# Designed miniproteins, single chains, continued (5): the designs that were tried, part 10

Each design is a single chain, and the fold is of that chain. pLDDT is the mean over its residues in the fold that is shown.

## One batch from the design tools (miniprotein)

Design m16315
Fold by ESMFold2-Fast:
Structure m16315 (fold): chain A 97 residues (1-97)
Amino acid sequence: SSSIDQQLSQLDQMVDQAVDLANELERLIDENAPSSVIQAKVDELRSLIAQIRSLINDILTRGSSNSSVQRRVTFLQFRVLAIESQVFLAERRIKKR
């Protein structure tokens, strides 16, 4: 299936998963988990973000003429940027240990 609606649904699910992982990452940092455990969660989240970015590019290529699709994708891109910022700060915190 190449339906853009299916890709948007998948993108929503993946972004929600990334939010959940980012919340788990923050919890691990607050609980002073070992740096190796935090790094593993960072790596997992970075992998998911890369997959999200790939799916966004596919959707934009196929649905670029649809303003509703563009608005939805733009909103999700901002959510992803917020998650990427959390990941960056987490890595900096473990490097200071």
Scores: mean pLDDT 85

Design m16316
Fold by ESMFold2-Fast:
Formats: C-alpha cells, sequence, structure tokens
Structure m16316 (fold): chain A 90 residues (1-90)
C-alpha cells in the first residue's frame, strides 16, 4: 500500500541519517519521476518530512522544491532514494 511505502522510506531515511527536508525533497522528486501529479507528490513528500520530525513549513518548502526540479534532476534524486532504500532495508 502507499502507507507501507511511506513507512519504508521513513525507516530507510532514519537509518541513513537523512534530514526531514532532504527526505521530503527526494521523495517529491521520486514521486514526480514515477508519474505522480505535483499535488500528490507534495502531499506525500510533506507527510514523510513531518514523520521525520520536520516542521510543516520546512517539509512543504522542500517538497515544493522537489516537484519543481527538471525531469533529469528528479530522475537522479529518484535513483538515489531507490538505492538508499535497497541498501538500507535489504
Amino acid sequence: SMQEGIDLIVEASRKAGLSPGETSYKVAAYMMHQGASKLVAEMVATQVGLRLGGSVKDAMSSATKGVNLSKDEQKKLARELDKLIKETLS
């Protein structure tokens, strides 16, 4: 489920020592690369940042930056997040 995916990203990010803002930024880019709308990507990325202890303002700001990246930058960050999840949780 989407919630299980969010839980895995949160745990991988905690183990890797990523900040809430850095995680929101990467999750937004990942969601956009997977074909999500900007609204869905911002909502999911903000939720992840909040679960990592970030403020609403900082999580939203980081998510907004992630959805507004170029497609090439979103692809690069999506690969970094995918690699992090695989290396941290496998």
Scores: mean pLDDT 84

Design m16317
Fold by ESMFold2-Fast:
Structure m16317 (fold): chain A 120 residues (1-120)
Amino acid sequence: SKEDKIKLLKEFTEELILQLERMTEAVLWAKKNKESDEEIKKIVDEGRQTLIDNIEEFAKKLDIPEEKKQELINIVQEFADRVLQLALDNASDEEIRKEREEAIKRLEEVTKEIIEEIEK
């Protein structure tokens, strides 16, 4: 049903947000512990891949339009690239968390558009 599809999409959005939060905090923890640039890059690359794989799987299950799937993937890729750059440049925790907040907002905007299309 439309209601079941919307419920699953909301649960998926919550899971994506949780994964973004976990990746961000893992980067901040590695930075605080003075881990290598290679280790920070590994955390970001693994987090990015996990997020992309989950978006692909969910888009297939819910028949999400290709253009909306690509919008979600682009948000994740831009976020990962920006967080990596900020971490390597030794930016503040506040700046890195702000990028997470902006990515979450963009993901919620795209998922809201998908929900509105389902409700038609």
Scores: mean pLDDT 89

Design m16318
Fold by ESMFold2-Fast:
Structure m16318 (fold): chain A 98 residues (1-98)
Amino acid sequence: SLEEAKKILLDPNASIPEQVKALRELIEKGSREEVREALLALMKSDNPEKQSVALLAAIRLAKEDPEGVIEILKTALENSKDPAFKKILEGMLEALEK
């Protein structure tokens, strides 16, 4: 199921409920690196709902892995073309780096 969870999170055609369930499983059972990779993939999506799922998970993960979350947010900011999403990422980075 962990291998299936990783496949679902990297699948651009997977539904949001499926990706939420898969992300929860990966957070509970996967490595920090696997969680970071999955969050970054969701943030690189052009789907605002998938981006929102990734942001909520990143906020939770920041308590356990603040350095890893900062790196993901920076990478997502560099790769984003959406001005609204960039502002959200910049605000989160400012809050986490203080």
Scores: mean pLDDT 81

Design m16319
Fold by ESMFold2-Fast:
Structure m16319 (fold): chain A 70 residues (1-70)
Amino acid sequence: KISELQKRLDELQKKAVEYAKDYPEKAKEIEQLAIRTKMYLSMGRVDDAEIYIKKIEELIKEVIKEKEKE
């Protein structure tokens, strides 16, 4: 489960890097959440890490909606 969460986080961080040019503020927020998520994963706090991963996923979803607007 931790390896699955780490893989999900890695994929989300790659998306954040892709969006950094157009949405630097959102990318920075995702980076901060990713740091917290890695901390929780290192502590074995899987539930906390999952909550933060969902927050990052929602931010990426918001970026996608912004892109659809223009």
Scores: mean pLDDT 77

Design m16320
Fold by ESMFold2-Fast:
Structure m16320 (fold): chain A 78 residues (1-78)
Amino acid sequence: MNDLGGRRANATIDGETLVAEQEPISLDTLEKSEEAVAKMRAINQLERQAREHAKAQGKELVERTDEDGYTVLEWREP
């Protein structure tokens, strides 16, 4: 398929919940759209921060696809 599912990430860092999301788009649109690329970079940065924060708390982050087809991060017990 030529379409990417939407992506959504959340993380609690220093007591603040940070969220980043991107609507589903085609691969061609992703390569040519600076806005879509910027949203992906924001999600990647949030995921990195969330994983480092999870490691500090002794937890693990896992990715799953929700009912809307979005990729979400959630905390898992060790």
Scores: mean pLDDT 61

Design m16321
Fold by ESMFold2-Fast:
Structure m16321 (fold): chain A 73 residues (1-73)
Amino acid sequence: SMEAERLVEITVKSLKEAGVKDGVINAVRSSLEQLVKLGFTAEEIAQMLRLAAELSKDEKIREGYEKALDEWK
């Protein structure tokens, strides 16, 4: 969906702004694009990103996901 694709682009942008390495950002993009292709909604992907942020031990990844979710609203 357009909303799910928009959330992917916001997430990539927010991870870049948080200073996450390009290789990690590319892996996250590929994973999120695969979820979109499998028919997951933006709301379902957002829930997964919230859980990923809570479980992340990487401060930059957590910051990037939290910023993405805040901007997506």
Scores: mean pLDDT 90

Design m16322
Fold by ESMFold2-Fast:
Structure m16322 (fold): chain A 102 residues (1-102)
Amino acid sequence: MIDWEKIEKEAKEILKNSKDPREKARAYLYLAFIYLQKGEIQKAVDYLRKAAELIEKEKNPKAEDYVDLGSLVLYMINLGLLPEEYRDLALKYFKKANELLK
């Protein structure tokens, strides 16, 4: 069983103490998913937006980060929590991931 309280605490500690923008982006992705599970939709969307901003600014992004970002956007659309307009954004993230797999 996944300990979401432990993951939330660790993610928040990363945001406070880490200087690595990749670690911060991953922490924001975990927080977005956790708050989505809690039903705190606005916080989930805010954390998703912060993760996207850091991933898009990263000089050497990882394909995994774009896959996770696109997947979470698509998941939120399928739940009716984001408008269908964001589907193109999710597809853009998956295209970036494919470009990085070389």
Scores: mean pLDDT 82

Design m16323
Fold by ESMFold2-Fast:
Structure m16323 (fold): chain A 68 residues (1-68)
Amino acid sequence: ATATATVTATGDKPIVDFAAGVYGPGATVTLEDVASVRTLSSGDVVVTSADGKRTLLFDPSSAELTLT
């Protein structure tokens, strides 16, 4: 089964999509075919697609991540 990540910006910090740009507060970004979810030493979370074409970066204190 392919995992889908849905990230919703709940605070004032943006969601960064390195392929598409920056999404501000209240935005929802969906990434299909999730390969990995990692927490960086900064505390930020990075989600990558299986094809390597998409990467999302966000602060987990200012965003909600749902995996389905």
Scores: mean pLDDT 82

Design m16324
Fold by ESMFold2-Fast:
Structure m16324 (fold): chain A 81 residues (1-81)
Amino acid sequence: MIEELKKLEVPESSIKTVENLKKLLEENPDPNVEEALEMGLKLQTLYYEMLKKGEPKEVIAEKIKEIIEEFLEKGRKRAEE
């Protein structure tokens, strides 16, 4: 995951945030934090891949929205079970 972000030239500040979240998870495992980290990595990977491909900002925004909505829907279903 972090190696993929480095290959996509994701800003160092964003990579550092991911590393800090991973360290927090290693010290205090939490399924909600782990799930948030997975979503964040997926969003960053998609965003920078689409930027490198020269996709329009509108298309990038739509795909980001789809991923966020999918994550929120999974969270809702889990909370109501």
Scores: mean pLDDT 70

Design m16325
Fold by ESMFold2-Fast:
Structure m16325 (fold): chain A 91 residues (1-91)
Amino acid sequence: MVVLEPVPWEYAAELMKSENPAKAAAGILLLSMLSKEDQEKVLREAAKSEYDETRLDAAKLAAKLGFYDIAKEAVENIKDEKLKAEAEKYL
């Protein structure tokens, strides 16, 4: 019998908030394997990231997963106008 232990959502959040594009991509892939509750936690953290690219990813993923409040927060936190406009396409 296989016992699946959940990956900590904090680990996915840290990967998504990384300046390293490969780590950020790994965080996004890991997010897709999490429960809806943990996905919400990761996306709330990513929406508050200091990185506009991370905030853009959070906005896109939150919108696709139905977390529109998080998606809107992520868009509002984006400082670059071009990335903000890109994120708004997913709202």
Scores: mean pLDDT 78

Design m16326
Fold by ESMFold2-Fast:
Structure m16326 (fold): chain A 96 residues (1-96)
Amino acid sequence: MELKLPHLEELAEKLNIEEVEKKINNMESLGVVSQELAVGYYLLGLKYEKQKDYEKAIEYYKKALEELEKTPEEDMDKELREKLKEDIENRIKELK
């Protein structure tokens, strides 16, 4: 698969949070339901988790899960979808 969780975690460390937020805000404004939006929320969750802002991390992880549920299976890589969902669910449980 092109996108793997370790690669997304590495991207979260390197990406500017403001740039990710700007891109997400633009996609939300357009009403886009997509893999890119789900991944964007996940990256923000990882960023806030690293900053120890666990409430914000959980908020964005939940948004990522909602976006994954809205995105048709045909429009998203199945293995990436399953791995993202599992990782996010585990992270939310740990951050309670």
Scores: mean pLDDT 73

Design m16327
Fold by ESMFold2-Fast:
Structure m16327 (fold): chain A 92 residues (1-92)
Amino acid sequence: SKIEELKEDIEEAKREIERLEKEFPLDPEQRALAERIANSDQAARDFVARLAELKKAGVEPDPRELYAARLGLLRRGIKELEEELKKLEEKL
């Protein structure tokens, strides 16, 4: 079912974040950026907009910031999947 698929996707995403954080731990600056992106819609939008502007300018973004943002966006994606799961469970 879609509920079972969402539960599996959430658990897989959580395991991927745990694996990445274990293998490539974030420094305090990277952790702060990841937490801002995970918890703030505006911070996530601002970061994506900044990346688009850097690309237009032909400037390569900082790979450390990209990695931190990737983890923040993955955590945000998990929250979105958890919200979708709750909406589906409420219809049962």
Scores: mean pLDDT 82

Design m16328
Fold by ESMFold2-Fast:
Structure m16328 (fold): chain A 78 residues (1-78)
Amino acid sequence: SRAAEFEERVRAEAQKILAAKSDEEVLDLTIQMVLWLLEETTGELPPELREKIIAILRKNASKEIIEEARKVAERILK
């Protein structure tokens, strides 16, 4: 079902985040997951809006947010 495919994709993205070797990779993968989740709910984002969302997420990314993203990914995979 589409719901099962959605859950499997969430788990796959969480696995990528947990396997990431750097804070930059965690941030990039987290942003990709957020964009995918937005597109699942709203449909395909215009490129200009996608770029603005990426810029906002990067501007607000802190060491603490990156560490929290790792913890969330770990909890998703339990």
Scores: mean pLDDT 85

Design m16329
Fold by ESMFold2-Fast:
Structure m16329 (fold): chain A 80 residues (1-80)
Amino acid sequence: SMEEQKRAIQELLGEINKILQKLLEEVAQASPEKQEELIQKAIEEINKLVENTGKTVLSKEQAELFKKQVNATNEYLKSL
């Protein structure tokens, strides 16, 4: 249902936001080498969440759009 899709998307975004918030807090206190490691781990975790959600709840078109959004976020994180 559309309500199930909205809920899953909201939960996914909430999880991504928690990962990003924790990343920002940890990166602010970390050495450059540790910052790169933390960013890479966050990117991998976000990618796994999006892939899992896309398989069960999103339409093919919605999943592709969401993956594009996540890729844009990942490129931003790599630029930090």
Scores: mean pLDDT 73

Design m16330
Fold by ESMFold2-Fast:
Parts: structure tokens; sequence; C-alpha cells
Structure m16330 (fold): chain A 78 residues (1-78)
């Protein structure tokens, strides 16, 4: 793929962060409420986060890893 400008890279990264964070927070909230979530949806979300985490700065990557760990903990508890 051709090189992206810094502005394009920031826009794409911000969007990916928003999608990943929103998805993790949504499923964490659902599991905390005792709502059933299909394993396939959880597996897909975790796989997506694992794929994109290395592309983020350390602070944002740490936040996503913390949310991922919480979702994984809640998934195993149910």
Amino acid sequence: PPPLTPEQQETIRAFRLLVAESSLLFFIAALKRGSPVPQAELDATLAYVDLIVPTFPADQAARLRALRAELERLRKAH
C-alpha cells in the first residue's frame, strides 16, 4: 500500500481506537449486567483488538490491553 500522510494516519488510528474501545466497553457492560453474548462476537472482538493494538502508541495500546483483559476475565467468569 502507498505511504499515508501523518494526518491520514491519525484519522485512521483515531477511528480504529474509537471502534475498538466502544466495542470492548459495550461487551464489558453487557457481561456485567449478566446479558448473554455469543462467544463468536466476543472472539471476533478480542481478535480485532489483538490485531490493531501493536499499531497504537504505548498509552493507547495499554488502555486497549486493560479493557481486553477485563473483557476476557468477565468472559471466563461466565
Scores: mean pLDDT 81

Design m16331
Fold by ESMFold2-Fast:
Structure m16331 (fold): chain A 93 residues (1-93)
Amino acid sequence: SLEELIEALEELVKKLEELYEKLKKGEISLEEAIKELREFSEELMKKLSEEVQEAVQFAVDRVLDQIKKYKSLEALEESIEYLKELIKDLKEK
């Protein structure tokens, strides 16, 4: 459902914001952040319907690809802002 998708994306954004703050403070490495995001997404997927799983997996894969390609805090920040705008658009439908 749309409501389930919005809730899942909001949980993903909260996790990404947590990882961003830890990375900014030097508390974790990018490699550790990628691992933690993967573990978080696997647990999140277990709670979701198949249709919503595909959409959320696509979002997670995009975030992981950007982090791996650019290896920067800016790439993570841009990914967070993208997801926030997507959530806003979904809520306005």
Scores: mean pLDDT 84

Design m16332
Fold by ESMFold2-Fast:
Structure m16332 (fold): chain A 60 residues (1-60)
Amino acid sequence: NEGEKEGERYAELAGRAAAEGNAEEASRYGQMASDAFEKAGLGGSKGAALATRRVIEAGG
């Protein structure tokens, strides 16, 4: 699923940005991950929660 893969990649980028101390980039990538998961039909619950959790866990 392409949208799901995009969401996972953006979530990873958000996590890395947070680890680097780039909170703004982490938030932007986290939002993009949420949007990508929503496009894949995972929005609202799974997609948004996953993106948010990854950013927070990575220090965002």
Scores: mean pLDDT 70

Design m16333
Fold by ESMFold2-Fast:
Structure m16333 (fold): chain A 93 residues (1-93)
Amino acid sequence: GKEYLKEGIFYEAAATLHLMQAHLAKKLGNLEEAVRHLEEAIEYLEKAIEYYKKAVAELTGKQKALAEANLKAAEEALEKLKEELEKLKEELE
């Protein structure tokens, strides 16, 4: 159970790094690079969500509550990133 929570946190951290790179690229006017990093951030966040769902299924008590909170936050973040990607692709084309 704990291994799934750890993997979820790891993939969420990877998503955050790519999101930071996407935002930097956007500020520099490199929209193609921003799209690429945002797509990678979304893929890593989807992996984090898969692991958080596994963690929720196996954990109990306070650790389950933490996994559920991380899952909810990651799902909300994923929705926002998908909207940001769609808008950015419209600016590129």
Scores: mean pLDDT 88

Design m16334
Fold by ESMFold2-Fast:
Structure m16334 (fold): chain A 63 residues (1-63)
Amino acid sequence: MTPEEQARLALVKGVKAYLDGNYKEAAKYFEQARDLAEQAGNTGLARLSKQLADEAKKKYEEA
């Protein structure tokens, strides 16, 4: 599995965790997706993953 495929899988897991209200778990998966996307050279996916991680962190820090 390529780093980009691993990044996309981590992103999907993060989205599922986010929808389930597991914001800390979602943030961890989105951070993994960012790191893997950076390794793959996919700057767009890395930026998206960072934004989603920041949003998930905001959710569990505010409540």
Scores: mean pLDDT 83

Design m16335
Fold by ESMFold2-Fast:
Structure m16335 (fold): chain A 60 residues (1-60)
Amino acid sequence: STAERLRAEAEREIAKADEYGVQADKLAPTDPEKARQLYLKSVAHRIRAVGLLEEARLAE
């Protein structure tokens, strides 16, 4: 279903957000500027996931 596809897409976005978050944490002590950019990418992926989950809710 459309809802199932959107939920799967949201899960992939969350996974990417987590990956960027982990990389940001690793870089924060040595390269805070690059860590900040990775954190912003993490946040962007989480925002996309929220949108996809809301679309999935409406598609049910």
Scores: mean pLDDT 89

Design m16336
Fold by ESMFold2-Fast:
Structure m16336 (fold): chain A 68 residues (1-68)
Amino acid sequence: SAADSLRALLEALLRSARALAERTGDPRWQEIAELVAQGLRALDAGDLATARRLAVEAEKLWEEVRAA
């Protein structure tokens, strides 16, 4: 389902963002992890639209941090 695919994506992003936060010490990875965690909470609440929006925001910030 769309919800299952989004959950798998958010869980993978959360693991990666947390690992990068620990390894680099850059607080922006922790900000990404918090956006993803909010997306997962929205998904658990059945709010698929909010979860998708937060996933997009997290991916945008990820690209900004990666490009820096």
Scores: mean pLDDT 87

Design m16337
Fold by ESMFold2-Fast:
Structure m16337 (fold): chain A 53 residues (1-53)
Amino acid sequence: SLKEEMRKLIFEESSLTTQMLLAKLNGDKKKKEQLSEESNEVTKKEHQLLKQI
């Protein structure tokens, strides 16, 4: 269902945020940028699904 798919995206976003913080602590700028882009894509999908609910 759309609601369950939304929950999965929210958890994925949270995981990516944690990974970004770890990359920042390690000084891995490339990893942080890649994760930031992935996080933005997940957020856009979340917003699209919320509009359909």
Scores: mean pLDDT 80

Design m16338
Fold by ESMFold2-Fast:
Structure m16338 (fold): chain A 73 residues (1-73)
Amino acid sequence: SEAARAEGEAYLAQAAKAAHLGDLATAREYADKAAALLGEDHPLVLATLAFIYHAQGDLERAAELAAKALEAA
């Protein structure tokens, strides 16, 4: 639904903000909420998770998720 898409996108915005502030636990929680609404294969969900993994230092997981996000776009 349009409401679920808008809410999911709002959660992704909160996840990105938290990740940029270094609050990776909050960022992951919002990303997981967005995935529940948009789907785990949604390109914005995958891109947000890639950023979180990169910020955590897990570069291999970040690269895998970024590649999946590009394919899903």
Scores: mean pLDDT 86

Design m16339
Fold by ESMFold2-Fast:
Structure m16339 (fold): chain A 68 residues (1-68)
Amino acid sequence: MSDEEKLEQLRNEMKRYASTLSPDLQEELEQVFQRLVKLHREGRISMDQLRAALEQHKKWADARQKEA
């Protein structure tokens, strides 16, 4: 599977996850995803690092959602 196919799968997964979040958290998740994709395309991070960072952000967003 190509990196572009992996990114598209992650984007679709994030869109489904985002539907469970408040609008502000949805916007922040999209910004984080776009930044990580840019870093990966610039060769600064691996696909595994991108996925790991995204999973950490999801944990943070879940915690913020529960506090509200």
Scores: mean pLDDT 80

Design m16340
Fold by ESMFold2-Fast:
Structure m16340 (fold): chain A 103 residues (1-103)
Amino acid sequence: MSAEAKKYVDLAKLYASQGKYDQAVNYMTLGIQNGASVKDLLEVADMLASRALFFASYSGDEKGLNEVQDEYQKFVDALNSGDYASALQYFKKMAEKAKKLGE
């Protein structure tokens, strides 16, 4: 993985952990474009999923959490098939659903 890809996935994980989902999406996009590994991209998605679970657990938004988890599974499946374009679209949907948790 390039040094640029590593910086971008580290920033994506940081912003995802802070609930700054739009920034997480921006850096995930750059990570993919710069050849980030499947493992590193999964760690970004895992961080966003963990943050979403945290808020859903306190807000009682089971439906919203299930929608985030559905997009997470589609993201994982797309990454494992090498379809990075679809993976990015599912990550964006995951982020949009996570933003609306407890609203």
Scores: mean pLDDT 86

Design m16341
Fold by ESMFold2-Fast:
Structure m16341 (fold): chain A 85 residues (1-85)
Amino acid sequence: SEKEKLKEEAEKLIEEVRQRYPDLPSIVTAELYLKRGEYEKAVNIAKAALKALDEIPDHSREARLEIESRTNAEYAKYLNEKKKK
């Protein structure tokens, strides 16, 4: 089903974030969305995290807050796009 495909996409994207930066707080948020069946939100926060990781070359522990901040900013853009009216 369509819902099952979104769930699989969300699980795949969350795992990719975990492999690239396991200590990112947004992973916990994404997993919470998965547990609640909010698959579209889980997909979009994971995509925001991946984009932040692509934009910020420093993946050290010191960069964690900056990566999380960029992730939240990108996810906020998704939420605003959804409220276009």
Scores: mean pLDDT 84

Design m16342
Fold by ESMFold2-Fast:
Parts: structure tokens; sequence; C-alpha cells
Structure m16342 (fold): chain A 69 residues (1-69)
């Protein structure tokens, strides 16, 4: 569900912030979840299907990897 996918993205974003000190935002854009991670090295963006908690978690990972690369 969208609620489960948003919750998964928010949990992943909070974990990323705690572990790295980067800033993370989770936004629902229609049927997609957009995760933005900002670090001193740069900004990363991940997008996943808002109906899939696994896709939402993958979006967090993608944004974090891009931001820290």
Amino acid sequence: SKEEAIAAAERGAAMAERRTGARARVELEGDKIVVTVESPKGTGVGVGDASDPDAATAAVVKALVEALR
C-alpha cells in the first residue's frame, strides 16, 4: 500500500540521516515516492513505486549511494 511504502521510505531516510549525517526528504508525487538525500559531497535522488515498500526502500538506497559518491 502507499502507506506502507511511505513508512518504509521514511524509516530508511531516518536511518540514513542517523548513520551518515546527510539530510533526507521523502515526497509522494502521484504514484511515485521520491527520496532526496543531500550531503556535503552532493545530492542523490531515488524514485520508486508508491505501492511497493521494497521499491521505496530501494529508492532510499539509490539516493544515499548517489549523494555519498
Scores: mean pLDDT 82

Design m16343
Fold by ESMFold2-Fast:
Structure m16343 (fold): chain A 102 residues (1-102)
Amino acid sequence: SMSPEQQIKERVIKALDRLISLLDENKEVQLSRFMRERKEKIEEAKTTQEVLEELDRALGFIHASVSFESEYDPNSLELLKRYNEIVEDLLKEVRPLLEALR
């Protein structure tokens, strides 16, 4: 059966694919490119720490960008809502796997 470390990596990659699709649908070309680059680094990552560090960089940068736009653009506000739902789902899936590694 798959290790918790492998499960975390797969869950993160799937969540990034969902975020990339969301950004592509909203024509966020630069943010989508940044996510694809982070996804490639995560696919190459050999440790859970490396996966989580790249995930944190990806989520932090995108959240900051979309949150600023949501102050004046209702389309960006809806995008931020969908982004937050994907991130919350990922955290719910990854949290028990991280606890299993303690």
Scores: mean pLDDT 84

Design m16344
Fold by ESMFold2-Fast:
Formats: C-alpha cells, structure tokens, sequence
Structure m16344 (fold): chain A 93 residues (1-93)
C-alpha cells in the first residue's frame, strides 16, 4: 500500500493500475487501496495539482469500469466532481 500511495502522489497511473489489478481478487484490500488513491487525489487537489489529481482519479474510474466494479466507480465519482469544480474555478475546463 505504501507503493500505491507513492504512485498516486507522483501521478503514476500505470503503477496505480498495476497495483489495483493485483488486488482485484481481494475485495477488502482493493477497497482500502481505492480509498488510499482517492485520498491522495484529494490531497493533490488541495495542493493545486488539479491535472495530476484528475489523472489519478481517472485511473481509478477506468479500473472500476474495466472490472465491472460499481462500488469503485461510485467511490471515485464524488472526487471527479470536486476536481471538475476546481477546474472550472481555475479556468482549466
């Protein structure tokens, strides 16, 4: 999970996807991993790294969609809304 947190801070979407895919057969660890990634996306957003936050959140959304994980998709959507609102405020959208 420390590697996942570091990958999320760096916006390393390929590494995030690899780790989430490795956890897809462990529902509890996958849920924890998704929460860690989304927490890092929100921290990036608070620091003003809106572009990196969006890439990280979109990687989680893509994982959820590819694996039919409605719970993962539901978890990421509020974070994407927060990112979109910040993009509008900053004139980035």
Amino acid sequence: LEELEEAARKGDTEKIMEILESLKDDPEKLKEAVEIVLKQARELLEKGDVEKARRVAMAVLDFGKRNGRVDVVRAVLPVLVEIGMKEIERGLS
Scores: mean pLDDT 84

Design m16345
Fold by ESMFold2-Fast:
Structure m16345 (fold): chain A 53 residues (1-53)
Amino acid sequence: MIEKVRQMVDAARAGDLAAFKEAMKQLGLDPSQAEAAFRLVRRRVAAGARPVT
């Protein structure tokens, strides 16, 4: 699970929405929420927020 979450964060950092959606599908998450989640993750990364993990 953690590795898949990191793949999602890396995809968001790279600006790759398609890879982000694919990682969400593999985790069993709703892809309809992918754009909102992608936007949120990119915002956190751009703001320099440190990952807690």
Scores: mean pLDDT 71

Design m16346
Fold by ESMFold2-Fast:
Order: sequence, then C-alpha cells, then structure tokens
Structure m16346 (fold): chain A 64 residues (1-64)
Amino acid sequence: KEKEDELWNKIEELVRRLSAGVTTPEEAARVAERIKKAFPEGSNLPLEDIVKRLEEALAEEEAR
C-alpha cells in the first residue's frame, strides 16, 4: 500500500509537470491526449508502467 501511494504521488507529480506549461486550449488537448495514452481505457497496466509512460511523455515535451 505504501509503495502504491508513492507511485500515485509520482503520477500526480508527473501529470502536474506536464500541465504546468499549458496556456492554450490546444496545449491542454495535447497534454490530455498524452495522459490518456498512459491510462488507456480498459487497460490494467501496473502503476510502474504508467509512471514510465508519463516520464517518457514529459521527456518528449522537455526535449522540444
């Protein structure tokens, strides 16, 4: 449970960081799509895999 809480806190932090630069509706839609790709509906991905997907998405945004 403690490790699950840590992973959820990490996910929240990564989502917050992805959203931090959003100033337009177009940017908001792009960030929302990246988040949805990390949390596909009907998927039972482990929390660790979700964290990795969000970290990759953040790295891509920061590389631009």
Scores: mean pLDDT 71

Design m16347
Fold by ESMFold2-Fast:
Structure m16347 (fold): chain A 89 residues (1-89)
Amino acid sequence: SDDEVKRLRQELVLIVASATMYVVLAKLYEDEGKHDEAKKYYQIAVALAQRGLALLDEIERIRGSLTPEEAAERRWLEELIADAEQKLA
């Protein structure tokens, strides 16, 4: 439903913001040589980004397509996961 898509979009905005904040926090800890703390925050960012991708999949299922903005959000979250997983290797 349109109301369900609106709710999923609101959750997605919060998840994208949170994932971004945890990546920034992880990089700050990495710059300070706190590698274990950095890895912990990269793991949290990956989990949030995966949740964001699941929300986008649900929006696409309900609506039948993603907007160009939502497609860009999907690519950004996929890139965040790839970059963060490289840091966890």
Scores: mean pLDDT 90

Design m16348
Fold by ESMFold2-Fast:
Structure m16348 (fold): chain A 55 residues (1-55)
Amino acid sequence: SRELARRLILKEAKLTEEQVDIIEANLDASAEEIAEKTGISPELAARAQAALRSL
């Protein structure tokens, strides 16, 4: 299910696989920190974290 959810997040949020990998590796980090690492908005980072945590 994690693989399927990653594909869904990539498609829905238009994130790269590398960005999703960074978010998954940093699920306990702040949304702001993830945004700095990936270049996405903190709000999008928080939503992606929540989706990956639900797996």
Scores: mean pLDDT 77

Design m16349
Fold by ESMFold2-Fast:
Structure m16349 (fold): chain A 97 residues (1-97)
Amino acid sequence: MKEEELKKLAEEALKLLDKLVEEIRKKAGGKTLNGQESLDLLFERLGLSAEEQAAFRASSLVEQMVFVVRRVGKIFGKEELGEKMAEKLREAAKENA
């Protein structure tokens, strides 16, 4: 029961990320992007400042994921999903620390 709801949460988060990736691909005009170019377009789409971009690149994977899911959630009107994912990422960070 409860694990099924967590599965739905993860699936919805993946759908939001897929939508974001699709928007970035369209902006790229069908060209193949390297990781840095992909991040640049992602940062533009999410509206990150230069300082936010630098902080993101210097952050741990958990912090990067927390930032992305919260920002994407706000942009697509899924703040609740973003908050739940951030909470799960924090739990994973505690387990690894």
Scores: mean pLDDT 70

